Designed miniproteins, single chains, continued (3). Designs and how they scored, part 92

Each design is a single chain, and the fold is of that chain. pLDDT is the mean over its residues in the fold that is shown.

## One batch from the design tools (miniprotein)

Design m11198
Fold by ESMFold2-Fast:
Structure m11198 (fold): chain A 72 residues (1-72)
Amino acid sequence: MKITVEGPDLSEALQKVKKQLKERGVKLGEKVDVTITFTSGGRPVTLEGKAELVIDFDGTERVALSDVRVVP
């Protein structure tokens, strides 16, 4: 499974990743391929890596990224 998202900043792009992980029924701790494009400092940045859902101490779900690289 590969998830591709775009956003005006990293925070909005990560919210889209979280939504797609949940909509696709990805389990907690299950890693999926992700491509994230966002704007940083007025320039487009594209990241490739793995994304997973995690639960913080307060019970809040968030996205954790691993094996991340910047695409030229």
Scores: mean pLDDT 81

Design m11199
Fold by ESMFold2-Fast:
Structure m11199 (fold): chain A 98 residues (1-98)
Amino acid sequence: MEEELRERAKRLSEEIASSDEISKELALEIARLVVERLELEIKKAKEAEKQGLLTEEQRKKLKEAEKFLEELKKLLKEKSDEEIAEFTKELIEKSLNG
């Protein structure tokens, strides 16, 4: 599962680096990868919390991450593929140019 996400991230990174333009399909795949990765991280953090391994600050960050994931899932459900792709492209451009 984690290796699959890592392989997918590497493939998408290589496509971004080799492409003059980020396609709608590539942007949507990146958005899906971000959601899956966040879900995996939250799952691991919840298991750590159940074992008493989280600090108060880490527990607060977990709650914020859960809220952010719910907002992302709502966005993916309510917005069109075109709007999700544009949002994802803007985030990538901001990361590369900022």
Scores: mean pLDDT 75

Design m11200
Fold by ESMFold2-Fast:
Structure m11200 (fold): chain A 87 residues (1-87)
Amino acid sequence: IEEKQKKIEELIKKAKELMEKDPTDVEKLKEAGRLLLEAAKLAVEILKEQGIDLGVSDEEVEAALAEREASLEEQARRAAERAKAAA
């Protein structure tokens, strides 16, 4: 569990660095999204190991993660547009 927590922290840190370097770069934002998604998967696994009931089925969690992964390109594009509007 400590190893998974450390990996989550590393994934989040890498994602933040990518977003900060080029906030309008769709490719970097997409990569940051993938890292955050991997961190989310590990977090769900930790919760399952601790016996925490999320109130949702494993199938629902997997479906939500798959939908998130499939929409990474769109999410990155929207994030880049917001960053461009702020600049």
Scores: mean pLDDT 73

Design m11201
Fold by ESMFold2-Fast:
Structure m11201 (fold): chain A 70 residues (1-70)
Amino acid sequence: MEFSLEQEEESNDKELKKIKGTVKFDANNNAVSMTLKVWVTSKETGERLKKEAEANLSSPNVKIEVELLE
């Protein structure tokens, strides 16, 4: 008989279609700019992630881009 075994190694596979982050640092090891680009299947998911990232990030030089795949 066949049996199914599934494990959630990365929940982002279901919530996020693709994610790309880029961070730049200056000579003092301070983050000068951070760009986080997220491709989602739902605009609501992207907007939620953008809001949470802004709330949790202490850097003022953060740019978050949300792209809808559909």
Scores: mean pLDDT 57

Design m11202
Fold by ESMFold2-Fast:
Structure m11202 (fold): chain A 58 residues (1-58)
Amino acid sequence: SLEEAERAGARGALLLQEGGRDEEARKYATQSGEALRAGDAEKGREIGEQGARLGEAL
């Protein structure tokens, strides 16, 4: 759903910010947000989850 995709994007951006990777956090937030605005919830969620995985690895 769009709500799940938004939560995934927010989580990814937050974890990257907490890891001190602000530029990557903005990049993932922007790309996820663009996909959601285009109506592609699955792509938005995938981008958010990728950001979260990167943030968790920090």
Scores: mean pLDDT 74

Design m11203
Fold by ESMFold2-Fast:
Structure m11203 (fold): chain A 76 residues (1-76)
Amino acid sequence: ARELVEEALRHLESGDVEGALEALDRAIAELRKDPEKHASQLKGVETARDHLESGDVEGARAALETLLQALDEEEA
């Protein structure tokens, strides 16, 4: 999931909202394979996706950066 979150952030940096949504959809699919263990990560990715669907690119970026920081700590 971390690699897909990083990919989504790179797409947002280049202004590619469509590519970011695709990366987040792939992350959600992977996390849904074991939702009990990945509940926190899944919520974070879904929150970022909701921001992008509403056109809030800044909110999506902030949510993904927060999630990526948590993933770097090997927790959530």
Scores: mean pLDDT 77

Design m11204
Fold by ESMFold2-Fast:
Structure m11204 (fold): chain A 69 residues (1-69)
Amino acid sequence: SMVAELETSVETLKEIIENAEEIRKDPIKLVGARLNVIGARIDLDLADVSEEERKKAQEIIDKAEEALK
């Protein structure tokens, strides 16, 4: 389901946030991490989740994007 895919994407982004400093030093890892952020945004757009769950997922997506600058 799209909800399960969103949950998996969000967990991946949490790991990206935790490892952001190392990821930023490696151009291949950085591209992969940025693609995961894009994938999570698509999953969020397609997922039928509550407004509260949507807000929490969006906050994690935003934090991951900021961490990869």
Scores: mean pLDDT 85

Design m11205
Fold by ESMFold2-Fast:
Structure m11205 (fold): chain A 56 residues (1-56)
Amino acid sequence: SMVDLYVRAAAPGTSLEVPKEYESYLDEIIKAFEERHGVRAEAIEEGDSYVLRVEA
């Protein structure tokens, strides 16, 4: 669920996988992840999902 995705965006070194069915929320998930951890992240398309990779 969306709540689970936000909860899992916890550790800066964690790869968070966002299914494409939640693509409309991807931007907000990235923003929440970045703000919560003080890092920058990018979304990499892998098959039917986006994987968030930490840049800082």
Scores: mean pLDDT 70

Design m11206
Fold by ESMFold2-Fast:
Order: sequence, then C-alpha cells, then structure tokens
Structure m11206 (fold): chain A 86 residues (1-86)
Amino acid sequence: SEEERLRAALAELEARIRAALGPDAQVRASAVLTAAGRRAVEIELAPAFARRIGSDPALAERFAAVLAEAAAELRARFPDLLVTEA
C-alpha cells in the first residue's frame, strides 16, 4: 500500500541520517494528515542531536544536504505529500 511504502521511506530516511551523521543522529520522521487531506512530512530531532546541530556548523550543513536529497526523492515518489524545504 502507499501507506506502507511511505512508512518504509520515512524509516529509510531515519536510517540514512544515522548512516551519514553517526549513531547519535536520532530523528523521528513522520507523516501527519492535514485538514486538507494531504500528508505532511515532519522531522523531529532528539534534543541531544538538536543541540549538536546548533553547535556544529559542518554537521548542520551535512544534515541539510541529506534532507534536501531526501525531500526531492519523497516529492518524486509521493506527489501528494507536503515536503517543506529547509
């Protein structure tokens, strides 16, 4: 199903972030249903990882790059999905 595919894609995004940035790069990627019936991608950073991003510009830049690639792929695979640019 599309729901199963989306869930797998979001889990893969979480794994990709950890693979690129290290095991402490803990994020939760989820799709929330909006009032208009569209799903929106939300990414929450664990507080420790958010603090690291705030204090490490090189890590923040690499994180932004991974998110930009993933956002483009998600838009292509799920046209009705709302994906916010960083």
Scores: mean pLDDT 82

Design m11207
Fold by ESMFold2-Fast:
Structure m11207 (fold): chain A 66 residues (1-66)
Amino acid sequence: METTIVVESDADIAAVVAKLRELGFPDARVAAAERALRIALAHGQEKGVRVIVTILGDQITFIAEK
């Protein structure tokens, strides 16, 4: 199942975390993804870029766009 989420806030990070858990990702992988998104969001807020997360099967893709 394909899911795309635009991450602009902590609420969006929580939505990604909830979706990963719903899809059966292990807690360690969810924690790693959450940490990566928090770092990306912090840099995005400083530079005015948005973070796009795409979840496709067992793959998670992070794209930072200006």
Scores: mean pLDDT 76

Design m11208
Fold by ESMFold2-Fast:
Structure m11208 (fold): chain A 80 residues (1-80)
Amino acid sequence: SPMEVTKIQARLLAERAEVWLAVTSPALSRDEAIARLEAVRARLEDDRARARALGDDALVARLDAEIAAVDAALAALRAE
């Protein structure tokens, strides 16, 4: 449905902002940044499943790219 797609797109933009804040904020501890990124990853996976059920391949691809970015950020933080 168009409303479900719009909600997923809005959440994706919000999650991108949260990823940016988690990786760039000097005020967050490493553990706080990791916890925020893990929570974002879980929400992105849920929305990926919803996008897949809706058959929106372009939205699935955008969510896959963001999950990959979160995974890279988590790997970098855990290597510190």
Scores: mean pLDDT 89

Design m11209
Fold by ESMFold2-Fast:
Structure m11209 (fold): chain A 83 residues (1-83)
Amino acid sequence: SISKTGTVTIDGKEYPLELTEEIGGGDVFKGTVTVPDAATGEALNGKQGTVTLDDGTTGRVLLGLRPDQKDKTVLDAIVFLNK
């Protein structure tokens, strides 16, 4: 089984990840990534990175902000876990 929490790594920096929903095949998930400020959120919009879940499962992530999103410190994540 996989953990619901983990870490996203982008450009050598780590951010907390929470998986919220399975969206396909047992390996594709929606989640959220929390960042310290809006400038970091804007800089990470559309970026790809790596994921490590608390149970050691690894994967890839695509981060995004919704258009006109009020809170830019929480990004949407699409996560692809390695089998």
Scores: mean pLDDT 81

Design m11210
Fold by ESMFold2-Fast:
Structure m11210 (fold): chain A 85 residues (1-85)
Amino acid sequence: STELQQRIQRVLLRALDVLGKSSQIKDEKKRKEVVELALRAIDLANQAAAETDPEKAQRLIEEAEKLVDEAQKIVDEELKKQEEE
């Protein structure tokens, strides 16, 4: 599916973006959490790309999207705190 391929690419690009931004997070525990979430999202997105069962691929990409959303939220919250100093 073209839509599934677009979702996979979006997750990969977003995960790479949050990994890059994680280096700007001063809180070591929050930085490690963002890195772990982003790397897990990349792994799940790659699994979705290789999955031949459409229902399994859909579940994998949905989970990857949730992990990237959580990583993005942590990045946004931590960088906002640092800017409001």
Scores: mean pLDDT 88

Design m11211
Fold by ESMFold2-Fast:
Structure m11211 (fold): chain A 108 residues (1-108)
Amino acid sequence: MEEERRRRLEDLIERLDRTTSSLPQAHRDRLKALVREAVERGLSDEEIARLVTAAYLDPSVETVEEARRVLERIEKELEELKSKDSLEDAQRYTALRLRMIGVSTMLL
């Protein structure tokens, strides 16, 4: 159990190091700290990917709770855009969705 958590953490950190090599050290350290906290909390790989995506998009995020608040804001924005009938709102929805998917796939 403890060994599996350690190996999982090491694998996630190695993946982040590989995918974020072009980012400033402070941002890389921030994302790694978030992953460590999320693994310690027993979160799934899917949950970790979503939280790390939110933290990548918002550089002010340092904790899992802050990442959750950013993710909630993004989800509310997506839902609001979905309820509108304009082409401009549909384009904004698609752009935000593609950004989230692209970042999530790139990072983890």
Scores: mean pLDDT 79

Design m11212
Fold by ESMFold2-Fast:
Structure m11212 (fold): chain A 90 residues (1-90)
Amino acid sequence: SESIENAVKSLTERLKELAEKRDIEGLKFAVEAAIDAFESNGLKEAAEKLRELGKKVVEALENNAPLEEIHKIIDEGTKEIKEAALKEKE
């Protein structure tokens, strides 16, 4: 689904932007908003994977992890979210 791919791409870009700014509160808000959007569209597995990704990114930011490591966490997590969301819509 193009809409799912575009939504995940936008989420990925937004999470990276917030991580670069070290904006933990903004990142928590963006994750919660995206979880609500996925759940309202019946994408329960994608929402659960996003919850785990958000937790990992917040933990990495709080531990002052290198931005390269945080980007890798975001890329790996958003790929799993996309795969789950696409399967739930089949």
Scores: mean pLDDT 86

Design m11213
Fold by ESMFold2-Fast:
Structure m11213 (fold): chain A 70 residues (1-70)
Amino acid sequence: SDKEKGAELGGKGVESGDKELAYKGGYILGKALTKEEGEALGEGVLDVGEATGSEAAIAAGRGVIEGGKA
């Protein structure tokens, strides 16, 4: 499913520090969610990324938010 694909790619991006892959995975995941679900999940991931200094996690969170809006 798009949720599983997005989560897998986003997770791989975060684990490897690949901001482009993390954003792309987040975007795919967000598109499979409602706008409200994508905003809630994406803000949570972004907040964790900001708190831990993970630029890839910030990218994943932004991807989820933007995907949810699409």
Scores: mean pLDDT 85

Design m11214
Fold by ESMFold2-Fast:
Structure m11214 (fold): chain A 72 residues (1-72)
Amino acid sequence: DPSSEDPVTVRPSTPEVGPETAREDADALLRAHEARGGRLVRLDLSGVTSITEEARKILEEAEREVRRRAGL
């Protein structure tokens, strides 16, 4: 739906993202997707100063799951 210019955007709770924070943000992303009736949600890493490889993988996996559930 091209009129949906306001996707739910989930940002890490801190500018430094470790695996624990990433898991919390992944959960928040999935909950936001469900709360919005299956609308697409996005991960916004623009505020991140540092992120571990493990944290990045966790967040990317959550985004991938949301995209699959949104039919993308």
Scores: mean pLDDT 72

Design m11215
Fold by ESMFold2-Fast:
Structure m11215 (fold): chain A 98 residues (1-98)
Amino acid sequence: SVVERIRKVLDELIELFSPLLSEEDLKTARAIADEIVRRVAKMPEEDQEEVYNILERLLKRAKEEIAAHPDDSELAKQLLERVFGELVFWLNFLENRR
């Protein structure tokens, strides 16, 4: 399913950041990812595909940024917050167009 693909991309995103974040920050990130999956599961397939495409783009950007700054934990934390912030913005937008 599209939801399963979205979960996989979110898991890959968290794994990318896992060496750079505290256990508390990782726990928070996993909780946010779980909420995102729950919200997406309630959406129509068209909206789920749009979220998947946004996530793939965000993951690619995150990989490039982390590769450029591999030991910068503060940058990693700020980048993950920006990625989740952009994703939540799109979830709110898609939910409100009904």
Scores: mean pLDDT 86

Design m11216
Fold by ESMFold2-Fast:
Structure m11216 (fold): chain A 80 residues (1-80)
Amino acid sequence: MDKARDLLLQGLREAIKLASKGEYEKALEVLDETIRQVESLPIDEFDRDVLVSFGLMARSIFKTSKDAPEEKWKETLKKL
C-alpha cells in the first residue's frame, strides 16, 4: 500500500507542478497515467479501489479548477 500511495502522491505533485506552469492538459495526462499505474500494481483490491477513487476525485477537481490562476496551483504544490 505505501508504495502505491507514494506513487499517487508523486503523480499528484507532478500534475499540480504542470498546472502551475499553465500545462493543464499535460497535468491531466500525468494523473491518468498515475491512475493506470496504481491499477496495475499487485496490491489488495480494496486498497487499489480506494487509491484509484482518490485519483479520480483529484482528476475531477483538476477539471473543475482549470480556470484557477497559475499562482493558486503553485500554492497547492507547496502544501503537498
Scores: mean pLDDT 75

Design m11217
Fold by ESMFold2-Fast:
Structure m11217 (fold): chain A 81 residues (1-81)
Amino acid sequence: SREELIKEARPALEEEMRKLGYSKEEIEKLLNTYGVENVALALLAARAGEPKEVVEKVLKSPFEEAKEIMREIRRERVAAR
């Protein structure tokens, strides 16, 4: 199920956040506030080199809008080749 996939993904996501310098308390707050899927999209944007403002927008947007922002980021990156 979707819930099982999210549960399986959470430990890997927590480890990536620790590598980026987030504390355990910060990781728990972000995951509990925005959810695993939104945090995963925001981390993907950060790894792509997006500015903090864009990363925060992905994190704080509803999941459907966050996915749209990520599609725009991908299109922009392809166009910049």
Scores: mean pLDDT 77

Design m11218
Fold by ESMFold2-Fast:
Structure m11218 (fold): chain A 61 residues (1-61)
Amino acid sequence: STEEDRKSLQEQLSLLETALQRLRSGTASDGEKAFWGVTSPEDLSRLEQGIETLRRQLSSL
């Protein structure tokens, strides 16, 4: 199941990194911002920290 856990984390990380890129570039819709809960620069920083945490978890597998 470690392989399945790794795949799940990779898929989640890919989705979050794509969302972060769209949010940073200003191409995200209002619906995307609401979905990710990112309405301020502080919210964006929390998303970035979440991505870093997931990368660390993936690296430990």
Scores: mean pLDDT 82

Design m11219
Fold by ESMFold2-Fast:
Structure m11219 (fold): chain A 95 residues (1-95)
Amino acid sequence: APEVLSPEQQKKLKEIDELEEELIKLEKEALEAIKNGDLEKAKELLEKMKEIVEEIKKLYEELEPTLSEKQKTLLGFRLLAAEGMVTLIETALKR
């Protein structure tokens, strides 16, 4: 039977959702900054993205011991996607 998520687990998952939404916005802004030749703005946005990824990692580490294997796998993919967004911007800045 599927366990119902605790209020604490739901709160932390909601915080991850909000951090991911902010990360997506920052990635879009960073790509536009690169496209426009504003490399200083793109670097500033990259640093903000890195900070958000670190916060997602902290929440993941707090949640992981309390979650089902399915939920751990899903969060693992979400963390990998978040790290991938940072890598994309870093790679674009080198070109």
Scores: mean pLDDT 84

Design m11220
Fold by ESMFold2-Fast:
Structure m11220 (fold): chain A 74 residues (1-74)
Amino acid sequence: IEEKVKEVLEYLKEHDITEKTPKEKIALAAAHYLLVVLELDEEEAREVLKEVGKELGIPEELVEKAIEKVLKEL
């Protein structure tokens, strides 16, 4: 999980997603990266995104909403 968290944080940085970006948008970008780009299982993606959320101060409710929204498009 720690390695995946670092990959997500680096991905967000390289795509110009910063602390000034709305938390909902950060959560959606991270969820998309985990589920669509890396193709992780829903359970693993959820665990990684919760940890990313703790690092970036994103509420767990936004993490869950982001996962649900991305999964709906898959």
Scores: mean pLDDT 76

Design m11221
Fold by ESMFold2-Fast:
Structure m11221 (fold): chain A 98 residues (1-98)
Amino acid sequence: HMPAEVRLVLDVRLPESMTPQEVLAIAKNLAEETGADLEVEVHPDGRITLTGRDAAAIEATVRALIEKFRELGAEVVSLEGSPEMAARTAALRAELAA
């Protein structure tokens, strides 16, 4: 029996000067810097999926990504989480709206 996998999905409007590969590199670097044990996928449409078993590490990585995207002129349009992430997703959405 393994603990449940948790996920957060960001929908990001990337500037035309930025590629999904560049976004993937940024997200992976931030996850590595935080020591987060998680998987990062960047989809061609600009959606970023973070998956792992450490909900706090995923939340911290997403906070860092939101701040980095603000610096780069990218807009985080939506944030969706697995049920186990509901409270953390709500907190991140509140920070995104501020």
Scores: mean pLDDT 75

Design m11222
Fold by ESMFold2-Fast:
Structure m11222 (fold): chain A 87 residues (1-87)
Amino acid sequence: SPLEEEFERAALATLLLLQEHSADPAAVVALMQELGRAVRARDWARARALVDEIVALARSTGDPAAEAAAERMRALFDRLLAEEQAR
């Protein structure tokens, strides 16, 4: 769906910014891969927890661009969750 594509683009933007701040870029990739698996499995509780963890990580960087990207990703996730609950 267009909303899923927007979420994937926001997640990619967040990943790239977090990789710039991380001493272990592979760990950031693994976290984003876990989020993708949770979303595909419709494990919405785990996906929400992972989104919140990514936002907290972005805030910890002190980079306003990373925080803004992660917040956009969370807003898009909340819209996806609302659409799923409406089914």
Scores: mean pLDDT 84

Design m11223
Fold by ESMFold2-Fast:
Structure m11223 (fold): chain A 75 residues (1-75)
Amino acid sequence: MKAEQNKLIAEIEAEAKKTGNESLLKFVERIKKDGLSKEDYAFLRMYVEAKTGKLDESRLDELIEELERMIAEVE
């Protein structure tokens, strides 16, 4: 993986562990093994932007639901 993608993945993993978000942890584990698709990268970027204060907390819940859906699709 590229360094910037690795940084995004690490930040999402740290937040998922801190908050106990199982869906995000599963997503991170999958992309670490299978690699990032174009869609996976877009969702990670949006999630990082949300943590920077660009998105409301309700929007974070929607992003988590979308990530969970992507996990199921990648199977």
Scores: mean pLDDT 69

Design m11224
Fold by ESMFold2-Fast:
Parts: structure tokens; C-alpha cells; sequence
Structure m11224 (fold): chain A 99 residues (1-99)
């Protein structure tokens, strides 16, 4: 089960890195703000990995990704939004494993 948690964390981090790169390419004007957001998400993912049974960290991560997805969709950054949606799916899988 720890191996499954580590694998999901790696998959989430990879999706967040692709997300930041996609925004930097499509919207260079937003690159720094979205890089900061991506770094914040990755720090939160690392906290979930350290304390998987802490439901607050998973809850905050879920809300942050959902808000990011909705914001990006509204801004027309649809390819970046798809990556956040995939990351949210992986966080949902992680939540099921740690419960």
C-alpha cells in the first residue's frame, strides 16, 4: 500500500509539472503565477505522502485542484485544465487508499 501511495504521488507530481509547462507555453503572461501554484500543489502532495492519514491535507489538495480546473476552463486554458482534472482523479484514488 505504501508503494501504491508513492506511485500515485509520482504520477500527480508529473501531471503538475506538465501542467506548469503547458501554461508557460500557451500563456507566457501567466507562467510565473502558475509556476508558484504548481510548486504549492507539489509541497501539499509531499505533505500528503508524509502524513497520508491526515485528511485535511488531502481535502485542501482536492479543493485547490478543483478551483484551478474551473479557473483554467473559464480562461480557455483547456489543455492545462485537463492535466489538473487527471491530477484530481489521482488524488481521489490516493484518498481511497489512505482511508
Amino acid sequence: KEEEINKLVEEINKLIDEYAATVAKERPDLAEEYKSFAESIKKLVEEVKKNPKDSINIGVLTVALAVGYTTDKNLGITEAAKLLSRALDKVTELDKIVK
Scores: mean pLDDT 82

Design m11225
Fold by ESMFold2-Fast:
Structure m11225 (fold): chain A 58 residues (1-58)
Amino acid sequence: SLEEWKKLFKLLNLSPNGILDKENREKISKLYKLDPNDLEKLKEVIDEMLEAIGLPIP
């Protein structure tokens, strides 16, 4: 749901504007020590987080 997505974004201090936008990619890549331009690896990490909290994988 939108409320669960908002909770996830607040928990991770992420922007709610698109999960793969530049700001979110930079925050996730810093947290997980990944290349912010490696979209495939970032998507894998995001998919794992979404699966762990029971949200749909895009």
Scores: mean pLDDT 65

Design m11226
Fold by ESMFold2-Fast:
Structure m11226 (fold): chain A 85 residues (1-85)
Amino acid sequence: TTTIKNDIINHLKSLKNKYSSLCDICATDLTSLIDVLKNVDNLTTDGLQNIINSLKDKIKEESNPNCKDCFNDIINFLKKMLKSM
């Protein structure tokens, strides 16, 4: 629904503000993700699962603990949103 998509976008913007000085990589990825979500007509559960899986793969390749925290915060939030869909 439009409401769930907007809630996700707003929370991702908050995470971007929180992590912009802690992890530039995560902040850049958040900007890209927000732009993708703004241009998606309908956000599906499969679409959210694909985003979660992509972020999990990024954590495996990440050595910076602040960046890992950023990606984990996104994953935990998106998992919570999936449960409400």
Scores: mean pLDDT 84

Design m11227
Fold by ESMFold2-Fast:
Structure m11227 (fold): chain A 110 residues (1-110)
Amino acid sequence: SNEELKEKLEHLIDILKIAKKKFEEALKNAKTREELDEIAEEAVEFLRKLADYLENELKLPDAAAVARAGAAELEALRKDPNATKEDLLAAFTATVDAIIALLEKKIKEI
């Protein structure tokens, strides 16, 4: 139903806002390249699972495409020896903010 979908979208926006804060804190606390790689790997896995959920459960293929693109960008940054904490934070934040904007737009259309 439209009411059930709206509730799911609102809950997902909350989860995404928490995920952004957790990612920022994890990057701030990371002291080694190995710790940064682990944090980036977890973020890639998060975005891939989110994309599957957005496409298959919520039927939002455009939002799923944004999540997949963000996962690919983070994966590329993991392979770049010159990538910084700022690069990882910017990529994840931009991806999550773009998804939130699409979810907020969908809520207004329901």
Scores: mean pLDDT 91

Design m11228
Fold by ESMFold2-Fast:
Structure m11228 (fold): chain A 74 residues (1-74)
Amino acid sequence: LSLRVVDIPASSGAQPGDKATVTVLSNGEVQTSVVDAGHRVYFESSAPAGAPVTVSVTLADGSVVTFQGTLKAA
């Protein structure tokens, strides 16, 4: 396993402390973490940097924003 990071886009409305669920599309792995102060989500994964992901962030008002991203090496 290697530490991976996903950047949360500014357009999402996500704030630090919001819950994020990351699905790694290549292997079906699902990870849940929290948006950090830098608008990033960190987790350990066996997937390589560059792997496509779907990210769902639960905002403070209870709404869910979903977007596509890629894993980065942390």
Scores: mean pLDDT 81

Design m11229
Fold by ESMFold2-Fast:
Structure m11229 (fold): chain A 73 residues (1-73)
Amino acid sequence: MKKKIAYIVGPTTSQEAIEKAKKLAESFKGAEIILKPGMTVREAGELAEKLGYEVRVFDADPNEVSVVLAEEK
């Protein structure tokens, strides 16, 4: 079974949240981290759900976020 997780981070806290997401993604062999700045939390959530990702939010600004996509092996 392969889990797909989308980590949503805020623009102002993105550095800390990116580090947290990377540490979690290190538990997944072959995880890909893709940053998509300029998305709202709503748009990021809808995109992640459409692609079959489980959404995890890290200190995200509700209006403007980046998305880190990670996939479990």
Scores: mean pLDDT 54

Design m11230
Fold by ESMFold2-Fast:
Structure m11230 (fold): chain A 92 residues (1-92)
Amino acid sequence: MKAKIEIEVKGDTLIVKVSGTKLLTKEDAEELKKKILEAVEKYKPKKVVIDLSEVEEITGEAGKILKELIDELLEKGIEVEVISKNIEGVVT
């Protein structure tokens, strides 16, 4: 079932919520990256919060895409927070 990605702007913070799936696949991560980068260009936030609290598992390919996304956001001077229940090695 395809992940639902919702984006909310609160001041200078972009909140991205992933729901509708327990498994984040490569395709889900690519869509997430695309939507976040488009929103960053439009809103120019100082912080991006990625809420993965409903996601139980991330595929290795999806994890690689997420790391590339986080690295790109940090390079742009944007703070990144990832909210997850059980994902080891994710930057909080």
Scores: mean pLDDT 80

Design m11231
Fold by ESMFold2-Fast:
Structure m11231 (fold): chain A 140 residues (1-140)
Amino acid sequence: SAEFQKIIEQIKQIINDMIKQVFELIKNGKSQSELDKVINKAVDEISKLLSKLTPDQQIEATREGIFTGAVSVASGMIDSGLMSQQQGNDFIKQIMDKTRKKLKEVNKMPDKEVLDKLVEIIKDIFKEMVNTMIDLYKKS
């Protein structure tokens, strides 16, 4: 539906903005608590948008959102000389393989538990992506 596509695009925008903010904070040597605030704000905004969707739509929006995030991280790291094109492709594959595995478990859950589990998955994956950015930046 048009409403579902609008919500997906809003989620993608929140994720792209979060990653840009995280990149800037890492470049400026900001604390883990400042990084956590940006991640938690994005997760809260995504959770509110997902709550408007059916469980099947929530799963699809989560998959597409995480893919957008992984691509944004890889592109930013490649542009900064911190990843090769191959390393960026491997990173996206690793994040999406982990995401698919976690989403298969969500499909077995009662509808009432889906949103909370997706929020946990999003937060976990975002923290993993941010930790990868921090690790590569410290090695440069």
Scores: mean pLDDT 91

Design m11232
Fold by ESMFold2-Fast:
Structure m11232 (fold): chain A 86 residues (1-86)
Amino acid sequence: SEVEELKEKALEHIKKGVEAAKAGNKEEAKEHFLKAVDYATQLYVLGAKEEAKKVLEELAKAAEEVGFEDIAKSAKEAVETLKKEI
């Protein structure tokens, strides 16, 4: 389904973002994390709010682990907003 494809793409970009961050490629890591946000937004627009929430939870954890505090905070805030809508 389109929902499963978007979720898989989002999770792959989160993984690539972590790998880029650990390699010291901060700009590449940020681009991958922002792509994951784009896919989570597409999931939300499709009404797949639970899947969007799961992607944002994984992004928050991953971004926090590699020191992208602003992205982690934004993702956590988006998760709390989505919890109120589910």
Scores: mean pLDDT 89

